# Ledger of designs, part 39: designed miniproteins, single chains, continued (5)

Each design is a single chain, and the fold is of that chain. pLDDT is the mean over its residues in the fold that is shown.

## One batch from the design tools (miniprotein)

Design m17339
Fold by ESMFold2-Fast:
Structure m17339 (fold): chain A 95 residues (1-95)
Amino acid sequence: MEADRAALREFAEAHKDTMEPRELRQAAMDLGLALANQAPQEVIDQEVQELKDRRPEIEKLAGYPVSDASAYAAARLRLIGDLMQAGLEAADAVL
């Protein structure tokens, strides 16, 4: 994850003078999405383990069982959101 965040910061710095602010934000978010979709299985497994460790708390709040498939889907969506947000923050930091 830190290597992906570093790549997003490098992208933003490289393009800050050649792109309009709106275009830079969108491009950085799009790169974040692409990096999340290319994440190694070990990164996804770490996110799934965090959700599994919190499963009893989540199930108590939700009022129904949380499946392993739901945990994987949630981990993937969380990673997408985190890296898209990191892209936006990297763009804003150089603008």
Scores: mean pLDDT 79

Design m17340
Fold by ESMFold2-Fast:
Structure m17340 (fold): chain A 84 residues (1-84)
Amino acid sequence: MAAEREALRRSAEAFEKTAEKVKDHPEVQELLRKAAEYFRKAAESTDPAEREKLRDEGMKYVVKAVQLDPRAAEALAEAQAEIG
């Protein structure tokens, strides 16, 4: 659905904005950028199963980023609020 793809695209944008907020931690920034890449690919996928797989892979990178730097969770919340 278009709404689902829009949500995935918005999540990718939020992860990219979050990476900009944690630029002092390069490893976390790279993980968030990888998450954004996976969510962008998921948003462009026309296959629901592939979309879910790509989203799940992206989420693994988000979890790793937050585990390495708790500030990533706060920055992500701020980025999501900025996007809507």
Scores: mean pLDDT 82

Design m17341
Fold by ESMFold2-Fast:
Structure m17341 (fold): chain A 87 residues (1-87)
Amino acid sequence: MMSVEEVAKQMEVLLNTVDVMIARGLDPIPNVRITARMMIETLRARKEAPEVIAIMERLLAEIEAATTADQVRAAIERAIEELRRLS
């Protein structure tokens, strides 16, 4: 979780989890909000790269504003793209 690549990989796993939940008729929004908050708290506690924390904080803000699973999925995809650009 400390490297940009590890955070990006965890976001890709989260995106796959969202797709599985949607396919099963489950609401992914609560799970994604909890996961994003936990990741931000972990990164802050470890005093990791501020650029990565900023990307994750933007992701959380987009998820908090999201009302549909498609909006959550799009927010995660944008976060992955931003993280990959830092590598």
Scores: mean pLDDT 80

Design m17342
Fold by ESMFold2-Fast:
Structure m17342 (fold): chain A 99 residues (1-99)
Amino acid sequence: SLEMIQTISLFLSSAFHTEALFLMRQQGYSEEDIEAVDEELHRLTDVLRARLATASEEEALAIRDLIIDGGNRVATLIRQKAPIAEVLEEIRRLTEQIS
């Protein structure tokens, strides 16, 4: 159902947000860098919520897959201790893809 896909997508986004910040702390990113990522992930969630409200079931499924793939890419960058600019750019690209 569309409602189930919307709920799962928002839950996955929240879980990805929590994991990303935890991984950043583990990898020794600065508090300033963690705050920057936190702000971008909040922006992602706002865009995701607005987009899902008008999405068809097929669009919602595509958005869910973008969140899964994008979340995995961001987590990989953080685990590799990529430069903060690269992590922020990946989140911004995901936000643009969902918009």
Scores: mean pLDDT 90

Design m17343
Fold by ESMFold2-Fast:
Structure m17343 (fold): chain A 60 residues (1-60)
Amino acid sequence: RGPPVEVPKIKYSPELDAEIQKLTGTKKKASELSSGEWMLLLAKMIENNDEELIKKLQEA
């Protein structure tokens, strides 16, 4: 049984969604990404030195 957790409502910018699609090559929105996909995305963002996207993720 899973614990009762709230689904976080994060305001996703259209820029964030577009960059996710560019980096992953998928048409998924930020809210549709699994934990594994998020880890891969973060690794790619760090490799590309995308500080603006990293800041948005850290502030979310």
Scores: mean pLDDT 62

Design m17344
Fold by ESMFold2-Fast:
Structure m17344 (fold): chain A 68 residues (1-68)
Amino acid sequence: GKLEDIIGNALKVLFQNMRKGLEEALKAAAEYILEQAKKYGIDPEEIAERLESLGFKDLAEAIRELLK
């Protein structure tokens, strides 16, 4: 589904930016998620909760930090 597509693409963004360091990679992936969430009318907290359940707690937190 669309949520799974967003998560898959966000993980690609994360890995593509890993050479810049983990913090910058997490920020890039979180920004991508927020853009897609806005575009498709998905609550970004639902994406953060799914990522947390999959063990990607740092990425879930990066999303929540950008929502403050």
Scores: mean pLDDT 87

Design m17345
Fold by ESMFold2-Fast:
Structure m17345 (fold): chain A 75 residues (1-75)
Amino acid sequence: SNAEQALAVLHSLPDSAWVGFLRELLKQPNDELIAIAEYIIRNAPASLHPAIAELIRSSPDLSEEVKERLLSLIR
């Protein structure tokens, strides 16, 4: 799947790449991109949880409902 392929690439890259990739996915979010972001967040290293949480909270293109859903994956 697109989500599995993206996760495999992210595991070969520095931690900074994960936040950057998620930021790009969430710029113009649709159901498919949100599903990919959910899969990546569920599988993200715990060390990245604070940076991912901050990205989700500060993303202007996400509804509050989507933000709460994504944040629930890392609480």
Scores: mean pLDDT 81

Design m17346
Fold by ESMFold2-Fast:
Structure m17346 (fold): chain A 83 residues (1-83)
Amino acid sequence: ELSDEERKELAKEVAQMMLEMVKAGKSMEEIMKEVVEYYLKKGLISEEEAKYIIEQIEKHKDELPKLSREEMIALLEKNLAQG
C-alpha cells in the first residue's frame, strides 16, 4: 500500500534510473529487466512475479517498440519534468 507521495517518488526514481540506463547505451529489453529487478529489490513484487515478467519480456522482445536513444531520452525527461 503506497501513498500518492510514495507513488510519485517511485515514478521519479524509475524514470531517472531508466534515463541513466538509456544514456549508458542499454537496450529496451535490458532497461525493462533492470526495472523489474528494482521492483523486486524494493519488495513491490514477488520473485515469482519478477520471473514471470522477465519471461514475458524475453518472449515478446521482438515486439517491443524500437525507440531511438534520443526518443527514449525525450520521453523520460518529459516524465521527470512533470513530477
Scores: mean pLDDT 75

Design m17347
Fold by ESMFold2-Fast:
Structure m17347 (fold): chain A 100 residues (1-100)
Amino acid sequence: METTEEEAKELAEILVQGIKIAEKEKIDLKEMKQLYEEAKKLENGFLEPFENFSEFINFVLKIKELIEKAKGNKEKLKELLLKETNLKPIVVEELVKLVF
């Protein structure tokens, strides 16, 4: 399926919200589950389907780890996201715009 720019932006916003929740000392599992349900509606065409909620949390934590490894470098973050995640390039572009 083709991923629209609007769908890519919505998914990127969900992932950024998930990262912000994950940066807190205690992860609000209720807020994270709400984001999971929203992301699941957008999984067609840009994410591999998550089997469960724990996979979604692990995915958000992986993106957070890659942002930290990029150390403020946009180009490095794009490279890491494309290499280490199953996000489509259009979603990676929108995510990088929101992070920086």
Scores: mean pLDDT 76

Design m17348
Fold by ESMFold2-Fast:
Structure m17348 (fold): chain A 61 residues (1-61)
Amino acid sequence: MDFDEVLAYVKENFPHLDLSDPAVRARLRAIFALFDRDGDGRLSPEEWAAFVAAAPSLLTA
């Protein structure tokens, strides 16, 4: 899973977030980097599952 797939997931599941806002995009990149353990710009299936599980707590605050 790359960052574009994360943006698609957030757009579908968290429509209250304005993905055109640079601050929102910066926050999503920071969250992506926390789960991208290898730093290769991709989430493994395991890292993606961890992101999805944490996303409601991280994005609905």
Scores: mean pLDDT 77

Design m17349
Fold by ESMFold2-Fast:
Structure m17349 (fold): chain A 80 residues (1-80)
Amino acid sequence: MAEVTMTIKVKEGKLEEAKKKILEVAKELDIPTEVTAVSDTELEVKATAPSVEKAEEFVKKVEEALKDLVEEIEAKIEEI
């Protein structure tokens, strides 16, 4: 299994749209995901994937889905 932690800085006014897209990706990949709004422009994402490969796929799909909505994405994948 792998834990994914992402810190996402969104463009002003795009927080809810970004959150919805992250949850849609999580649902498509069947990955348990928690999304927390840290501020009006920052989201913290915590997900548990069955493998490192699935964690990498999740991060890639989230980055692709959010490409026009975000200023910065930091992702960490840790094998457990």
Scores: mean pLDDT 84

Design m17350
Fold by ESMFold2-Fast:
Structure m17350 (fold): chain A 90 residues (1-90)
Amino acid sequence: SMRDILNKLLRSLGLPEVDVNSVKELDEETLEKLLSALARRVKMDGVDLISKLLELKDASPKEIAEALGLPEEFGPVLKEIRDYIYSKFG
């Protein structure tokens, strides 16, 4: 499920598990921590990560995972993160 993929990503980043089924249901503090931890894992600063996700606005889940150098299994969660970033900054 999306919740299982999201929590697997959170665990890989050293963040607490959540009881939600989509990135959109995360509170702002948890989402900020997720974005910061993701930026650190992919060796980017936060601005570079946001810019990269905006470039990937039409990319599939698999293409987003490949572009960030992350496992394909995280693709669905990364797509929801991209969609959130696009809604705020695109």
Scores: mean pLDDT 86

Design m17351
Fold by ESMFold2-Fast:
Structure m17351 (fold): chain A 93 residues (1-93)
Amino acid sequence: MLIKLSEKVQKLAELVGVEEETLSPSEIVEVIAKLIEKLYEEGRVDENHPIPGSLDVSDTELGEILGVDTATPAELIDFVEEEIAKNGEEIEP
């Protein structure tokens, strides 16, 4: 099944070069994984955050989409899952 992306999830996908309006669940997981890898590659680990592995997103488009200055990988996953559950639509073939 394909999932019709909300505007926020579509913007997250665009940050890793994906411009599709509909993605499979496995493709959404790949987008999240690529976002996390990109932030680690850019050295955006917030070592001062109480949760290890937190990412500094304060000056990024991702931070604007999430409305936060710091995000954990788990919080990013939870945000996308909640956004899909609330605003996403499953498209039957």
Scores: mean pLDDT 71

Design m17352
Fold by ESMFold2-Fast:
Parts: sequence; C-alpha cells; structure tokens
Structure m17352 (fold): chain A 77 residues (1-77)
Amino acid sequence: MSADDLSQQAIDLAGSIGPDVRDATLDFIDTARRDRDDLIRIGRRRDVVTRRAIGGPGQQVRRLMSLLGDFTNRVVR
C-alpha cells in the first residue's frame, strides 16, 4: 500500500469522526511529507489528532491511529 493510499484512507476516516479530526489529520500528513526528519513535530501533530478524536467511536479512532502509524513508516522510513 502506498503512502498516498494510506493518507487518503486516514483523511476519509478522520472526516467520518469529525471535521476537526479531519483538519488535524491533514496537518499531520502535510507535516510528515514536508518535514520527514522532524519526528518531534510529527509527533506533536499526531497528538493533536488524538486529542481531537477523543470521545469518537473507539474502533474508528484505533483504525485512524493505525493508519497514521503506517503512513509515518512509509514517509519517514
């Protein structure tokens, strides 16, 4: 699965949880693509996604976190 496929799945899933989660996910993806070596900044953006997703459906939130992890592994590694 390509990084583009993973990012699109993450954006679509985040949008189903809420618009604020989608926006945070877009910021995370953009940061990871631009600043591949800045793991601290990427981690801070991921934390924003997690905080905004709190209270959402647990299965969807877990799947979103998994997709973001897989995307990071494709882009940073």
Scores: mean pLDDT 80

Design m17353
Fold by ESMFold2-Fast:
Formats: sequence, structure tokens, C-alpha cells
Structure m17353 (fold): chain A 79 residues (1-79)
Amino acid sequence: ALAEVRAFMESLRPEAEALAASGDAADPRMVELLRAIAEALAAALAAQGVTSVTVPDTPEGRILAAALEAAGIAVTRVP
């Protein structure tokens, strides 16, 4: 459920704050964190019966789109 995503996000808060303080969004550690968040979000949305999501065509949006598609959710990308 969405509550599980919230708990997961809260567990990552100290790490996310440390990465934000680094100022480097291209950091491999930031990419791994974004993938973990995307996978948790995709699982929660699939559990809620969401079948389609629109995602921006950004690097972060592409990571989210891959996780959503892996969970069986159709993704529409917007530029």
C-alpha cells in the first residue's frame, strides 16, 4: 500500500539529505537511491490497481518508467 512507500521513503530520508547536500544529481549513489524509490513506488501503485501512469521524459522519469513497466503498469512519457 502507499503507507509502505511512505515508510520506505522515511527510512531513506537521512541518505537522501546527505546526497542532496553533495549537490551532484548525476552521482551513481543518487541513481541507485532513485531506482530503489521508483521500485517501491511502482510496487505500491500496482498493489492499488493502477494500470497506467504519465511520466516526464527526464532522467529521473526514465528510471521511474522502467520500474513501472517492470511492475506491469503502462507508461506514457511526455517531453
Scores: mean pLDDT 69

Design m17354
Fold by ESMFold2-Fast:
Structure m17354 (fold): chain A 100 residues (1-100)
Amino acid sequence: MEKVEKAIKIIEDNLVRAYLEAVAAGASAEQLAAMVALMNETGKRIREIYEKLKKGEISEEEALKKLIEVMEETARRARELGLEILAEAAEESVRELKKL
């Protein structure tokens, strides 16, 4: 569980930083709303993975793999929406998680 908790913290820190960077860069209200919507969807998927791990339904290794897959999909969807700062943060999260 310690590696998964560290992974979730890495994701949260990177996503919060991305939002603040987007605001500082002068992202439009529409871009910020799209970013928040995708971040909320990603957060719900992460919470579902963590709950399955807490119940012993999946291993820590499987949970880490699923978190990487969620962040890879988040990066792809962010790029499709033109949310480059969020895409880069999600891609950095994937790189950091693969080192755990």
Scores: mean pLDDT 90

Design m17355
Fold by ESMFold2-Fast:
Structure m17355 (fold): chain A 88 residues (1-88)
Amino acid sequence: EEEIEKLRAEAERARVLADEYERLSQFYTDLSKKYDELAKKAKEAGVNYEEYRTLGGYYGSLDGIYTRLANHYRAEAERLEAEAKALE
């Protein structure tokens, strides 16, 4: 019973982490889109757009990282929950 409770507690922590990384992914997706739009407008206006393009790419990379982390912890939560049920 103690081991089952530990596995369920770990599964819950993994779910919390997955939800947090999913929120971070969404936040950086929005930032990436914002800076991509600013880069486009700056380019059309004939002014320096390199900094906006670089920031857009950087935030897009962070989105990818946090999406992978969210998926990893969601899978980990499912695995831990399945292990807890198997020990019941």
Scores: mean pLDDT 87

Design m17356
Fold by ESMFold2-Fast:
Structure m17356 (fold): chain A 77 residues (1-77)
Amino acid sequence: KEEALKALENFSEDPQKAIEAAKKVDPEGAERLQKAVDEGNKLFDEFLKGNAKAFYEYPKKLAEVRRLVEETKKAIE
């Protein structure tokens, strides 16, 4: 619990470590976070390839990831 909360507080530094720690206490929340991170990575790759639509969608996906981090932290607390 405490390890997962600390990892989620530092999510931007190591997202995979935070997801792995969260998976031990909230597997469903961790799965949602992993999916959102994977989708964000795909949007970032599309943006780098010159897809202008990805430029607008990426900030929205980052906001979703941030919301899911806070939701998972609250569920674990």
Scores: mean pLDDT 77

Design m17357
Fold by ESMFold2-Fast:
Structure m17357 (fold): chain A 88 residues (1-88)
Amino acid sequence: HMEELERIAEEAARKVAEVVRKNGLDPQAVIDALLKVPGVKSATALRIPAVGAGERDSVYVEVETEGGRISLFADAGSDEVRYRIEPL
């Protein structure tokens, strides 16, 4: 259960990083890439605008799986994707 969720989260994080690097913070491109990850039932993505000087836009992503939810967060121009797993 948890091992599969971790696998999906890691693969999803890699896909988000790839898409953000190539296409920027395009929510539809993120969703399209995530739906190709085995074990992903659905994906939603939301672009969050920067609120302060020197801040960057970000994308927030939710992935639904058989065993739980994975939340992902990435900043514009970053290859680092943070994620959290919420098992059922």
Scores: mean pLDDT 81

Design m17358
Fold by ESMFold2-Fast:
Structure m17358 (fold): chain A 75 residues (1-75)
Amino acid sequence: DKEEEQKLLAEILRKTAERVSDPESSAELKKLAEEAEKGADPEEINKRALELGESNPETRKALLQVIAEEGEKEA
């Protein structure tokens, strides 16, 4: 459901922000997490997160790693 997707995206984005050393990228990721928590469309949030990753290789690697870790939680 959309609420669960928004909460999951917010957690992923917050964890990614904590792993990224670039302050600007970290701040943008935290801003997206807040938007997801406020009920923004999960598809829009996901696109913006991927766009941030395209701009910064560190952000891309951290984002993909966090997504993989969340997806691998006992499956």
Scores: mean pLDDT 78

Design m17359
Fold by ESMFold2-Fast:
Formats: sequence, structure tokens, C-alpha cells
Structure m17359 (fold): chain A 98 residues (1-98)
Amino acid sequence: EKLPSGRDVFAEALEAAKQTPPENLREYFEQLYEQAKKAKTKAEAVKIAGVALVTYYLQVLKKSEEYAQFMAEVFVSSSKDYSVETIKSIPGLLAKIA
């Protein structure tokens, strides 16, 4: 199974960021965490966690789209070095700090 591209992760996160107002971010990350726990493949978990992380950079840390895209590519590239369990935990951790 092929991992998602950083570009695809960034595009989905950018759309989510535009549709999710700041007051709803915690609930959104909690929803992504529930989806991540149910992910059947590493590629699916990487996409969900990557979307959560990039949305956090855009909406919580107020980083540029260029930075968020770069971090999406870095996350997908580095995800091969992390366990599925670690990747699945990311949206849950973001929900706690958002």
C-alpha cells in the first residue's frame, strides 16, 4: 500500500482549515482521533494524522500555507519511521492542546 502524498494531505488539511472555525477545532481533532483509531491501514492513519497536524499548523499556530505544505511533506516522509500506534495518537494529542 502506497502512503499518501504530502500534497494530498496538505490539500485536505487546507480545506478542513477553511471549513472549521477556531472554536470547533478541539471537536474536529477529537473526531479525527476517532477516525484514526478505526484506520485499517498505515496509509489511512498517516492521512488522518497528517490532516490533523497540518490543520493545527494553519489554524492554531497560524503558520503560512507554504510552511504547512512543507510540514505535510516532512510528516508523510518521516511517517515510515513511526509505529501505526504513534501516528494514530497524533489527533488525540492535538485535541488536548487545541
Scores: mean pLDDT 86

Design m17360
Fold by ESMFold2-Fast:
Structure m17360 (fold): chain A 57 residues (1-57)
Amino acid sequence: SAEEKARELAARAREALAAGDAAGFQRYGTSLSDLAKRDPAAAEAVRRDRGMRAAAG
């Protein structure tokens, strides 16, 4: 589902950040933001979760 994809992208972004991979963090964060713009369920998941919102924006 779009919500599951959003959670996976946020998890990958956090892993990249923890590993010092700035390019990976930006890539996964951009993908999450793009998904949220196209899918209202993904947008709602990002809006409700502070960690996901931080990764997206």
Scores: mean pLDDT 78

Design m17361
Fold by ESMFold2-Fast:
Structure m17361 (fold): chain A 77 residues (1-77)
Amino acid sequence: LSKEQLDVETLRALADIYEGLGNRLAKQGKKDEAKETYLKAAEIYRQAASVAEGIDPDLAAELRQHAEDVEKKAKEL
């Protein structure tokens, strides 16, 4: 496992945690906090995609799509 692959996996895991927190906050009716948390998750997914671009362009595209999906969730709140 390269350092770049480990960095991508770590960032993706962190983004997943923020997305999960955003989902929990949204269910509690904390829409503003959920929106901020989703946008944080999307930013980290994009960061992971940027690192992945040099080693796995398909994974980078998938991570960018995930960021867009999470941003859409934030807008729908």
Scores: mean pLDDT 87

Design m17362
Fold by ESMFold2-Fast:
Formats: structure tokens, C-alpha cells, sequence
Structure m17362 (fold): chain A 79 residues (1-79)
């Protein structure tokens, strides 16, 4: 699924961000992660609209919320 592909790409970018010390690369990786998070959020909203607000989207919502929280914590650590 497209959402799972976005999550996988975010994980790869986060791992690269942790490994790199190049400020320019860190900026590019951070911007790309933000773009993917926004795209993932948009897809989640579209899927919720198709399925309704019931249990079908609950697992996706929990997983996305967990990834968003981890990303926010990582971005705060970089300030």
C-alpha cells in the first residue's frame, strides 16, 4: 500500500539522518521527511473518508500517530 511505502521511506530517511553529520544533507533529509509525513497524513484522511471513522482505520491511525510522535521527538532533539 502507498501509506506503507511512505512509512518505509520515512524510516530509511530517519536512519540516514541519525548517521549523517553534513548540515546540508540533514536539512534535505528533514525536509523530505516532513513532505512524506504530510503526504501520509493526506492519504490517511482520504482512507478515513472512504472507510468511515470505525475500526477499519484505527490500526492505521495508531501506527501513523506513533511514527509522527517519534518524528516530532527526533526534530525536537535536533533543535
Amino acid sequence: AELEEIKAEIRELVARLEETSDPAERERLTERIIELVLRGHRLLVEEAAKAGTGPPVAEIEEKLAEEQKKLEELLEALR
Scores: mean pLDDT 70

Design m17363
Fold by ESMFold2-Fast:
Structure m17363 (fold): chain A 72 residues (1-72)
Amino acid sequence: DAAAHYRRGLEAAAQGRYEEAVRHLLAALDIDPNFEDAQKALAIVVQSPALSEAVRREALAYLESLGARFAK
């Protein structure tokens, strides 16, 4: 479920596995696009300098496609 992917994403980020964190957060949003906590977590994770540029661009493109902003 979306909550399980969200939790996995947070665990991966805490361990420095930012690419894996992005994958799980994207999976959570694919299941529930209105999952605000996952949107906020993804927005934070994409700011990490340790994240690869390719994965960051993929995540940003997905957020733009959703039009999903936690603060509007």
Scores: mean pLDDT 75

Design m17364
Fold by ESMFold2-Fast:
Structure m17364 (fold): chain A 90 residues (1-90)
Amino acid sequence: MTKEEIEEINKRLKEAGYSFKPGEKALEDFRRTVEEAPAQIAELRKKSAEYEKLYEKTGNPEYLIKSANYDVAAGILEAALDLARFLLEG
């Protein structure tokens, strides 16, 4: 990340009332999340839907559990993406 981008993020966090400044490594991790998470979320949502459909056809509760697990994982990653976008993009 550039020095100017880091300064803008730190200013945003301070104005929002946050008492911490993320280090350069954390900001790079946020940037990677913005780049990679959309594709990962799409894959997790697709797997969730596939397992839900298998549950509807078979009645096997293992497929329902797998569907729910992929959906929860996608939701956690979506929350991380939203936070990363807020910090990097405003």
Scores: mean pLDDT 78

Design m17365
Fold by ESMFold2-Fast:
Structure m17365 (fold): chain A 89 residues (1-89)
Amino acid sequence: SMNRGVAQASEEFSKSTTPGFSASFDTPGFSITLTRLSDGQYRIRTDIDGFSQDVTLRDGELVSVSYNDPSVGEEDARLAKLEAERAAE
Protein backbone atom coordinates (compact mmCIF):
# COMPACT_ATOMS: atom_id res chain seq x y z
CA SER A 1 0.00 0.00 0.00
CA MET A 2 1.05 3.62 -0.30
CA ASN A 3 1.35 3.97 3.48
CA ARG A 4 3.77 1.03 3.66
CA GLY A 5 5.94 2.45 0.87
CA VAL A 6 6.08 5.89 2.48
CA ALA A 7 6.96 4.32 5.85
CA GLN A 8 9.72 2.25 4.24
CA ALA A 9 11.25 5.26 2.47
CA SER A 10 11.13 7.28 5.70
CA GLU A 11 12.75 4.43 7.65
CA GLU A 12 15.57 4.05 5.09
CA PHE A 13 16.13 7.82 5.17
CA SER A 14 16.21 7.97 8.98
CA LYS A 15 18.89 5.24 9.12
CA SER A 16 21.33 7.23 6.93
CA THR A 17 23.40 10.19 8.11
CA THR A 18 25.30 10.50 4.80
CA PRO A 19 24.88 13.78 2.87
CA GLY A 20 23.33 13.15 -0.53
CA PHE A 21 21.56 9.96 0.58
CA SER A 22 18.07 9.50 -0.82
CA ALA A 23 15.25 7.01 -0.37
CA SER A 24 12.24 6.83 -2.65
CA PHE A 25 8.92 5.07 -3.05
CA ASP A 26 7.25 5.08 -6.46
CA THR A 27 3.90 3.70 -7.63
CA PRO A 28 1.52 4.70 -10.47
CA GLY A 29 -0.07 7.98 -9.38
CA PHE A 30 2.16 8.46 -6.32
CA SER A 31 5.86 8.94 -5.55
CA ILE A 32 7.84 10.35 -2.65
CA THR A 33 11.59 10.95 -2.48
CA LEU A 34 13.52 11.97 0.63
CA THR A 35 17.04 13.37 0.22
CA ARG A 36 19.55 14.41 2.87
CA LEU A 37 21.39 17.48 1.59
CA SER A 38 23.56 18.03 4.69
CA ASP A 39 23.40 17.56 8.44
CA GLY A 40 20.09 19.13 9.44
CA GLN A 41 19.00 19.90 5.83
CA TYR A 42 16.56 17.70 3.91
CA ARG A 43 14.62 17.72 0.65
CA ILE A 44 11.22 16.06 0.24
CA ARG A 45 9.64 15.59 -3.19
CA THR A 46 6.05 14.32 -3.50
CA ASP A 47 4.17 13.56 -6.73
CA ILE A 48 0.46 12.67 -6.74
CA ASP A 49 -1.49 12.12 -9.97
CA GLY A 50 0.62 14.59 -11.94
CA PHE A 51 0.88 17.21 -9.19
CA SER A 52 4.20 17.67 -7.43
CA GLN A 53 5.61 19.48 -4.41
CA ASP A 54 9.30 19.97 -3.56
CA VAL A 55 10.13 21.04 0.00
CA THR A 56 13.48 21.83 1.63
CA LEU A 57 13.83 21.82 5.41
CA ARG A 58 16.77 23.02 7.53
CA ASP A 59 16.95 22.26 11.26
CA GLY A 60 13.25 21.42 11.24
CA GLU A 61 12.24 24.71 9.58
CA LEU A 62 10.81 25.25 6.09
CA VAL A 63 13.43 26.87 3.81
CA SER A 64 11.84 26.50 0.37
CA VAL A 65 8.83 24.99 -1.36
CA SER A 66 7.75 24.74 -5.00
CA TYR A 67 4.76 23.24 -6.81
CA ASN A 68 4.04 21.75 -10.21
CA ASP A 69 0.72 22.75 -11.87
CA PRO A 70 0.39 26.32 -10.53
CA SER A 71 -3.25 26.45 -11.68
CA VAL A 72 -4.20 23.95 -8.95
CA GLY A 73 -1.88 25.05 -6.14
CA GLU A 74 -1.36 28.76 -6.91
CA GLU A 75 -2.69 30.06 -3.57
CA ASP A 76 -0.97 27.30 -1.55
CA ALA A 77 2.30 27.97 -3.40
CA ARG A 78 2.05 31.66 -2.54
CA LEU A 79 1.45 30.94 1.16
CA ALA A 80 4.28 28.37 1.26
CA LYS A 81 6.65 30.95 -0.25
CA LEU A 82 5.76 33.42 2.51
CA GLU A 83 6.42 30.73 5.14
CA ALA A 84 9.81 29.93 3.54
CA GLU A 85 10.73 33.63 3.58
CA ARG A 86 9.85 33.79 7.29
CA ALA A 87 11.99 30.70 7.99
CA ALA A 88 14.92 32.41 6.22
CA GLU A 89 14.89 35.14 8.90
Scores: mean pLDDT 64

Design m17366
Fold by ESMFold2-Fast:
Structure m17366 (fold): chain A 72 residues (1-72)
Amino acid sequence: MLEEVRARLEALAAALAASDEGARKLYAAVQQARRELATETDPEERRLLQIGLDVLTAALAALSAAQQAAAA
């Protein structure tokens, strides 16, 4: 189950990273996931949020690196 959720989030994050509008949504999603993780007390929900945050953060970092390379 967690692997399926992670795979879906990875696919979604990659699709969002393909556009400037998607990049902004990706950044907003990272901020939202961090806020939810900070207030969530259920350990299973926290694991799901952490997986989502890790995937979204990795995608955002990859996008940022690509944008910096394109601007050079």
Scores: mean pLDDT 73

Design m17367
Fold by ESMFold2-Fast:
Structure m17367 (fold): chain A 67 residues (1-67)
Amino acid sequence: SLDDYQADIDAAMQQIQESVMNITGKRVVSRFPQAKPAVDALNEAMLNGASREEIEALEKKLEEAMK
């Protein structure tokens, strides 16, 4: 059905976003090793479909860890 097709597209888009986040996270951790817990937490929240508000809070923690 169309719903099944949309689910496949959504899954593929999620995998692409995960790959991009993983590559970006590695670069951040390479420059700021202390940011690893914040990068890991943000990636986990995104994988689990966290709210926009939760993601923004984790992004703020990541910015603080990169100072």
Scores: mean pLDDT 74

Design m17368
Fold by ESMFold2-Fast:
Structure m17368 (fold): chain A 55 residues (1-55)
Amino acid sequence: SEEREKRLEVARKFLESALARGPLTDEQRQLLIDSLAKVYKLPKEELEALFDELR
């Protein structure tokens, strides 16, 4: 849906900003994914795929 696409765009920008500060540990990555999934109501699988795409 359009609203989901907008939330994914916001999550993408947040991930890009986090990665710009340096590489994340596996634990930091998991905490960030969990936080974004809760805040933006997005599936963790989509956020994990997005994180992998941005590497």
Scores: mean pLDDT 78

Design m17369
Fold by ESMFold2-Fast:
Structure m17369 (fold): chain A 82 residues (1-82)
Amino acid sequence: SKKELDELAKRLVELVEKNENGRKSKELDELVEEAIEAVKKGNIEEAIELFKKMIELVEKGEVPDRELFVEMMKAVLLYLSE
């Protein structure tokens, strides 16, 4: 649902901001790219599952590429504004 995606996106932003000195992760970047595609295709249930996996990796001290993360958040915000 839009509400679940919004709540997960807010949680992920909070965790990434708190973890600004975390380790860069190729696995996390690949999940972010998959989430961008899922959101753009309207596969929101897939995007929700990808966000849950991203949250787990960020909680372990990993951080995504900033530019890629911003692109993902723009896609999410665009979807939520529809």
Scores: mean pLDDT 85

Design m17370
Fold by ESMFold2-Fast:
Structure m17370 (fold): chain A 82 residues (1-82)
Amino acid sequence: KIEEILKKTLDELSKLGETASVDQQATIALAIINLSIALKYGGSPEEWAKLLRKSAETLRKHGNTEAADIFEKAAEELEKLA
C-alpha cells in the first residue's frame, strides 16, 4: 500500500541523513518534510510515482544521487500498485 512505501522511503532517507554532508542533510530534511505531508494528505499510486520520479531526476541533476536512488525505488514500488 502507498503508506507502507512512503514510510519505508522516509526511513531510508532518515538513515541516509545520518551520514550525509551538511548540504545533503538539508536536502534530505526537505524531502522528509514533503513525504510526511504526502502521507497526511494521501493520493493515488500514479500521482506519487510521477512526483517521486520527477524529484529523483532533479536530485540526480544536483548531485544528490543517493536520495535520487531512494526516490526512484519508491516510484517503482508505487507503479506496481497502479
Scores: mean pLDDT 73

Design m17371
Fold by ESMFold2-Fast:
Structure m17371 (fold): chain A 74 residues (1-74)
Amino acid sequence: SMEEQINELVKEFAKRAKEVLEEGIKKGLSKEEMLKRMEELHEEFAKENPDLPEEVRRFLLALSRHEVEEIAKE
């Protein structure tokens, strides 16, 4: 179903976002550089999944930005 496909895409994005965060932390990237990496990931993911609803794309971007903000507090 479309819901099951969206759920799988959300999980795939979350996994890729986690890998970007972990690599950025390991390399000592700034918050600004991490946000740029997340925006690049979001753009590539949107290109790979053109049928993904806009509301889901916006949610994924907001989620990835939130993760960077939380790490930056530490």
Scores: mean pLDDT 78

Design m17372
Fold by ESMFold2-Fast:
Structure m17372 (fold): chain A 72 residues (1-72)
Amino acid sequence: SMEDIIKAIEEVEIAETSDTTLINTMLGLSKPLDDAGIAEKLKEVGAEKAIEILKRAKLTESTKNSLIKHLS
């Protein structure tokens, strides 16, 4: 769900590899979401609020930029 994705983004503290991989692991999905799929779910809460959540999250710069790009 969108709420589960937001929680996963907020709970990621350290990413030594792909932040998207960590988010998918926390969601427990059998078929992982790519950055576009995660961003599409976040759009359901509103792009402005989703961008605020992403800016506060401890994600890598590349993951933040990818997700924000898909929200625009």
Scores: mean pLDDT 67

Design m17373
Fold by ESMFold2-Fast:
Structure m17373 (fold): chain A 70 residues (1-70)
Amino acid sequence: SKVEEALGEALEKLGQEGVITADEGQAASQAYIQALNEGKSAKEGAEAAVAALRALGKDEAADAVAAAVA
């Protein structure tokens, strides 16, 4: 999906730029996958990924992901 592609690209870029660690990127990706496994939409999955980054104190990264998936 376009949301999944945008999320993946945003997390990869943030990792390459050193804004997030690999573990933080994995936590965001896992939140997305978990939401889909619970029957939620791709949009809800992206919102879960953003929330996971905010919970880790990565507000700038969360804002960047939210903008990329909009």
Scores: mean pLDDT 87

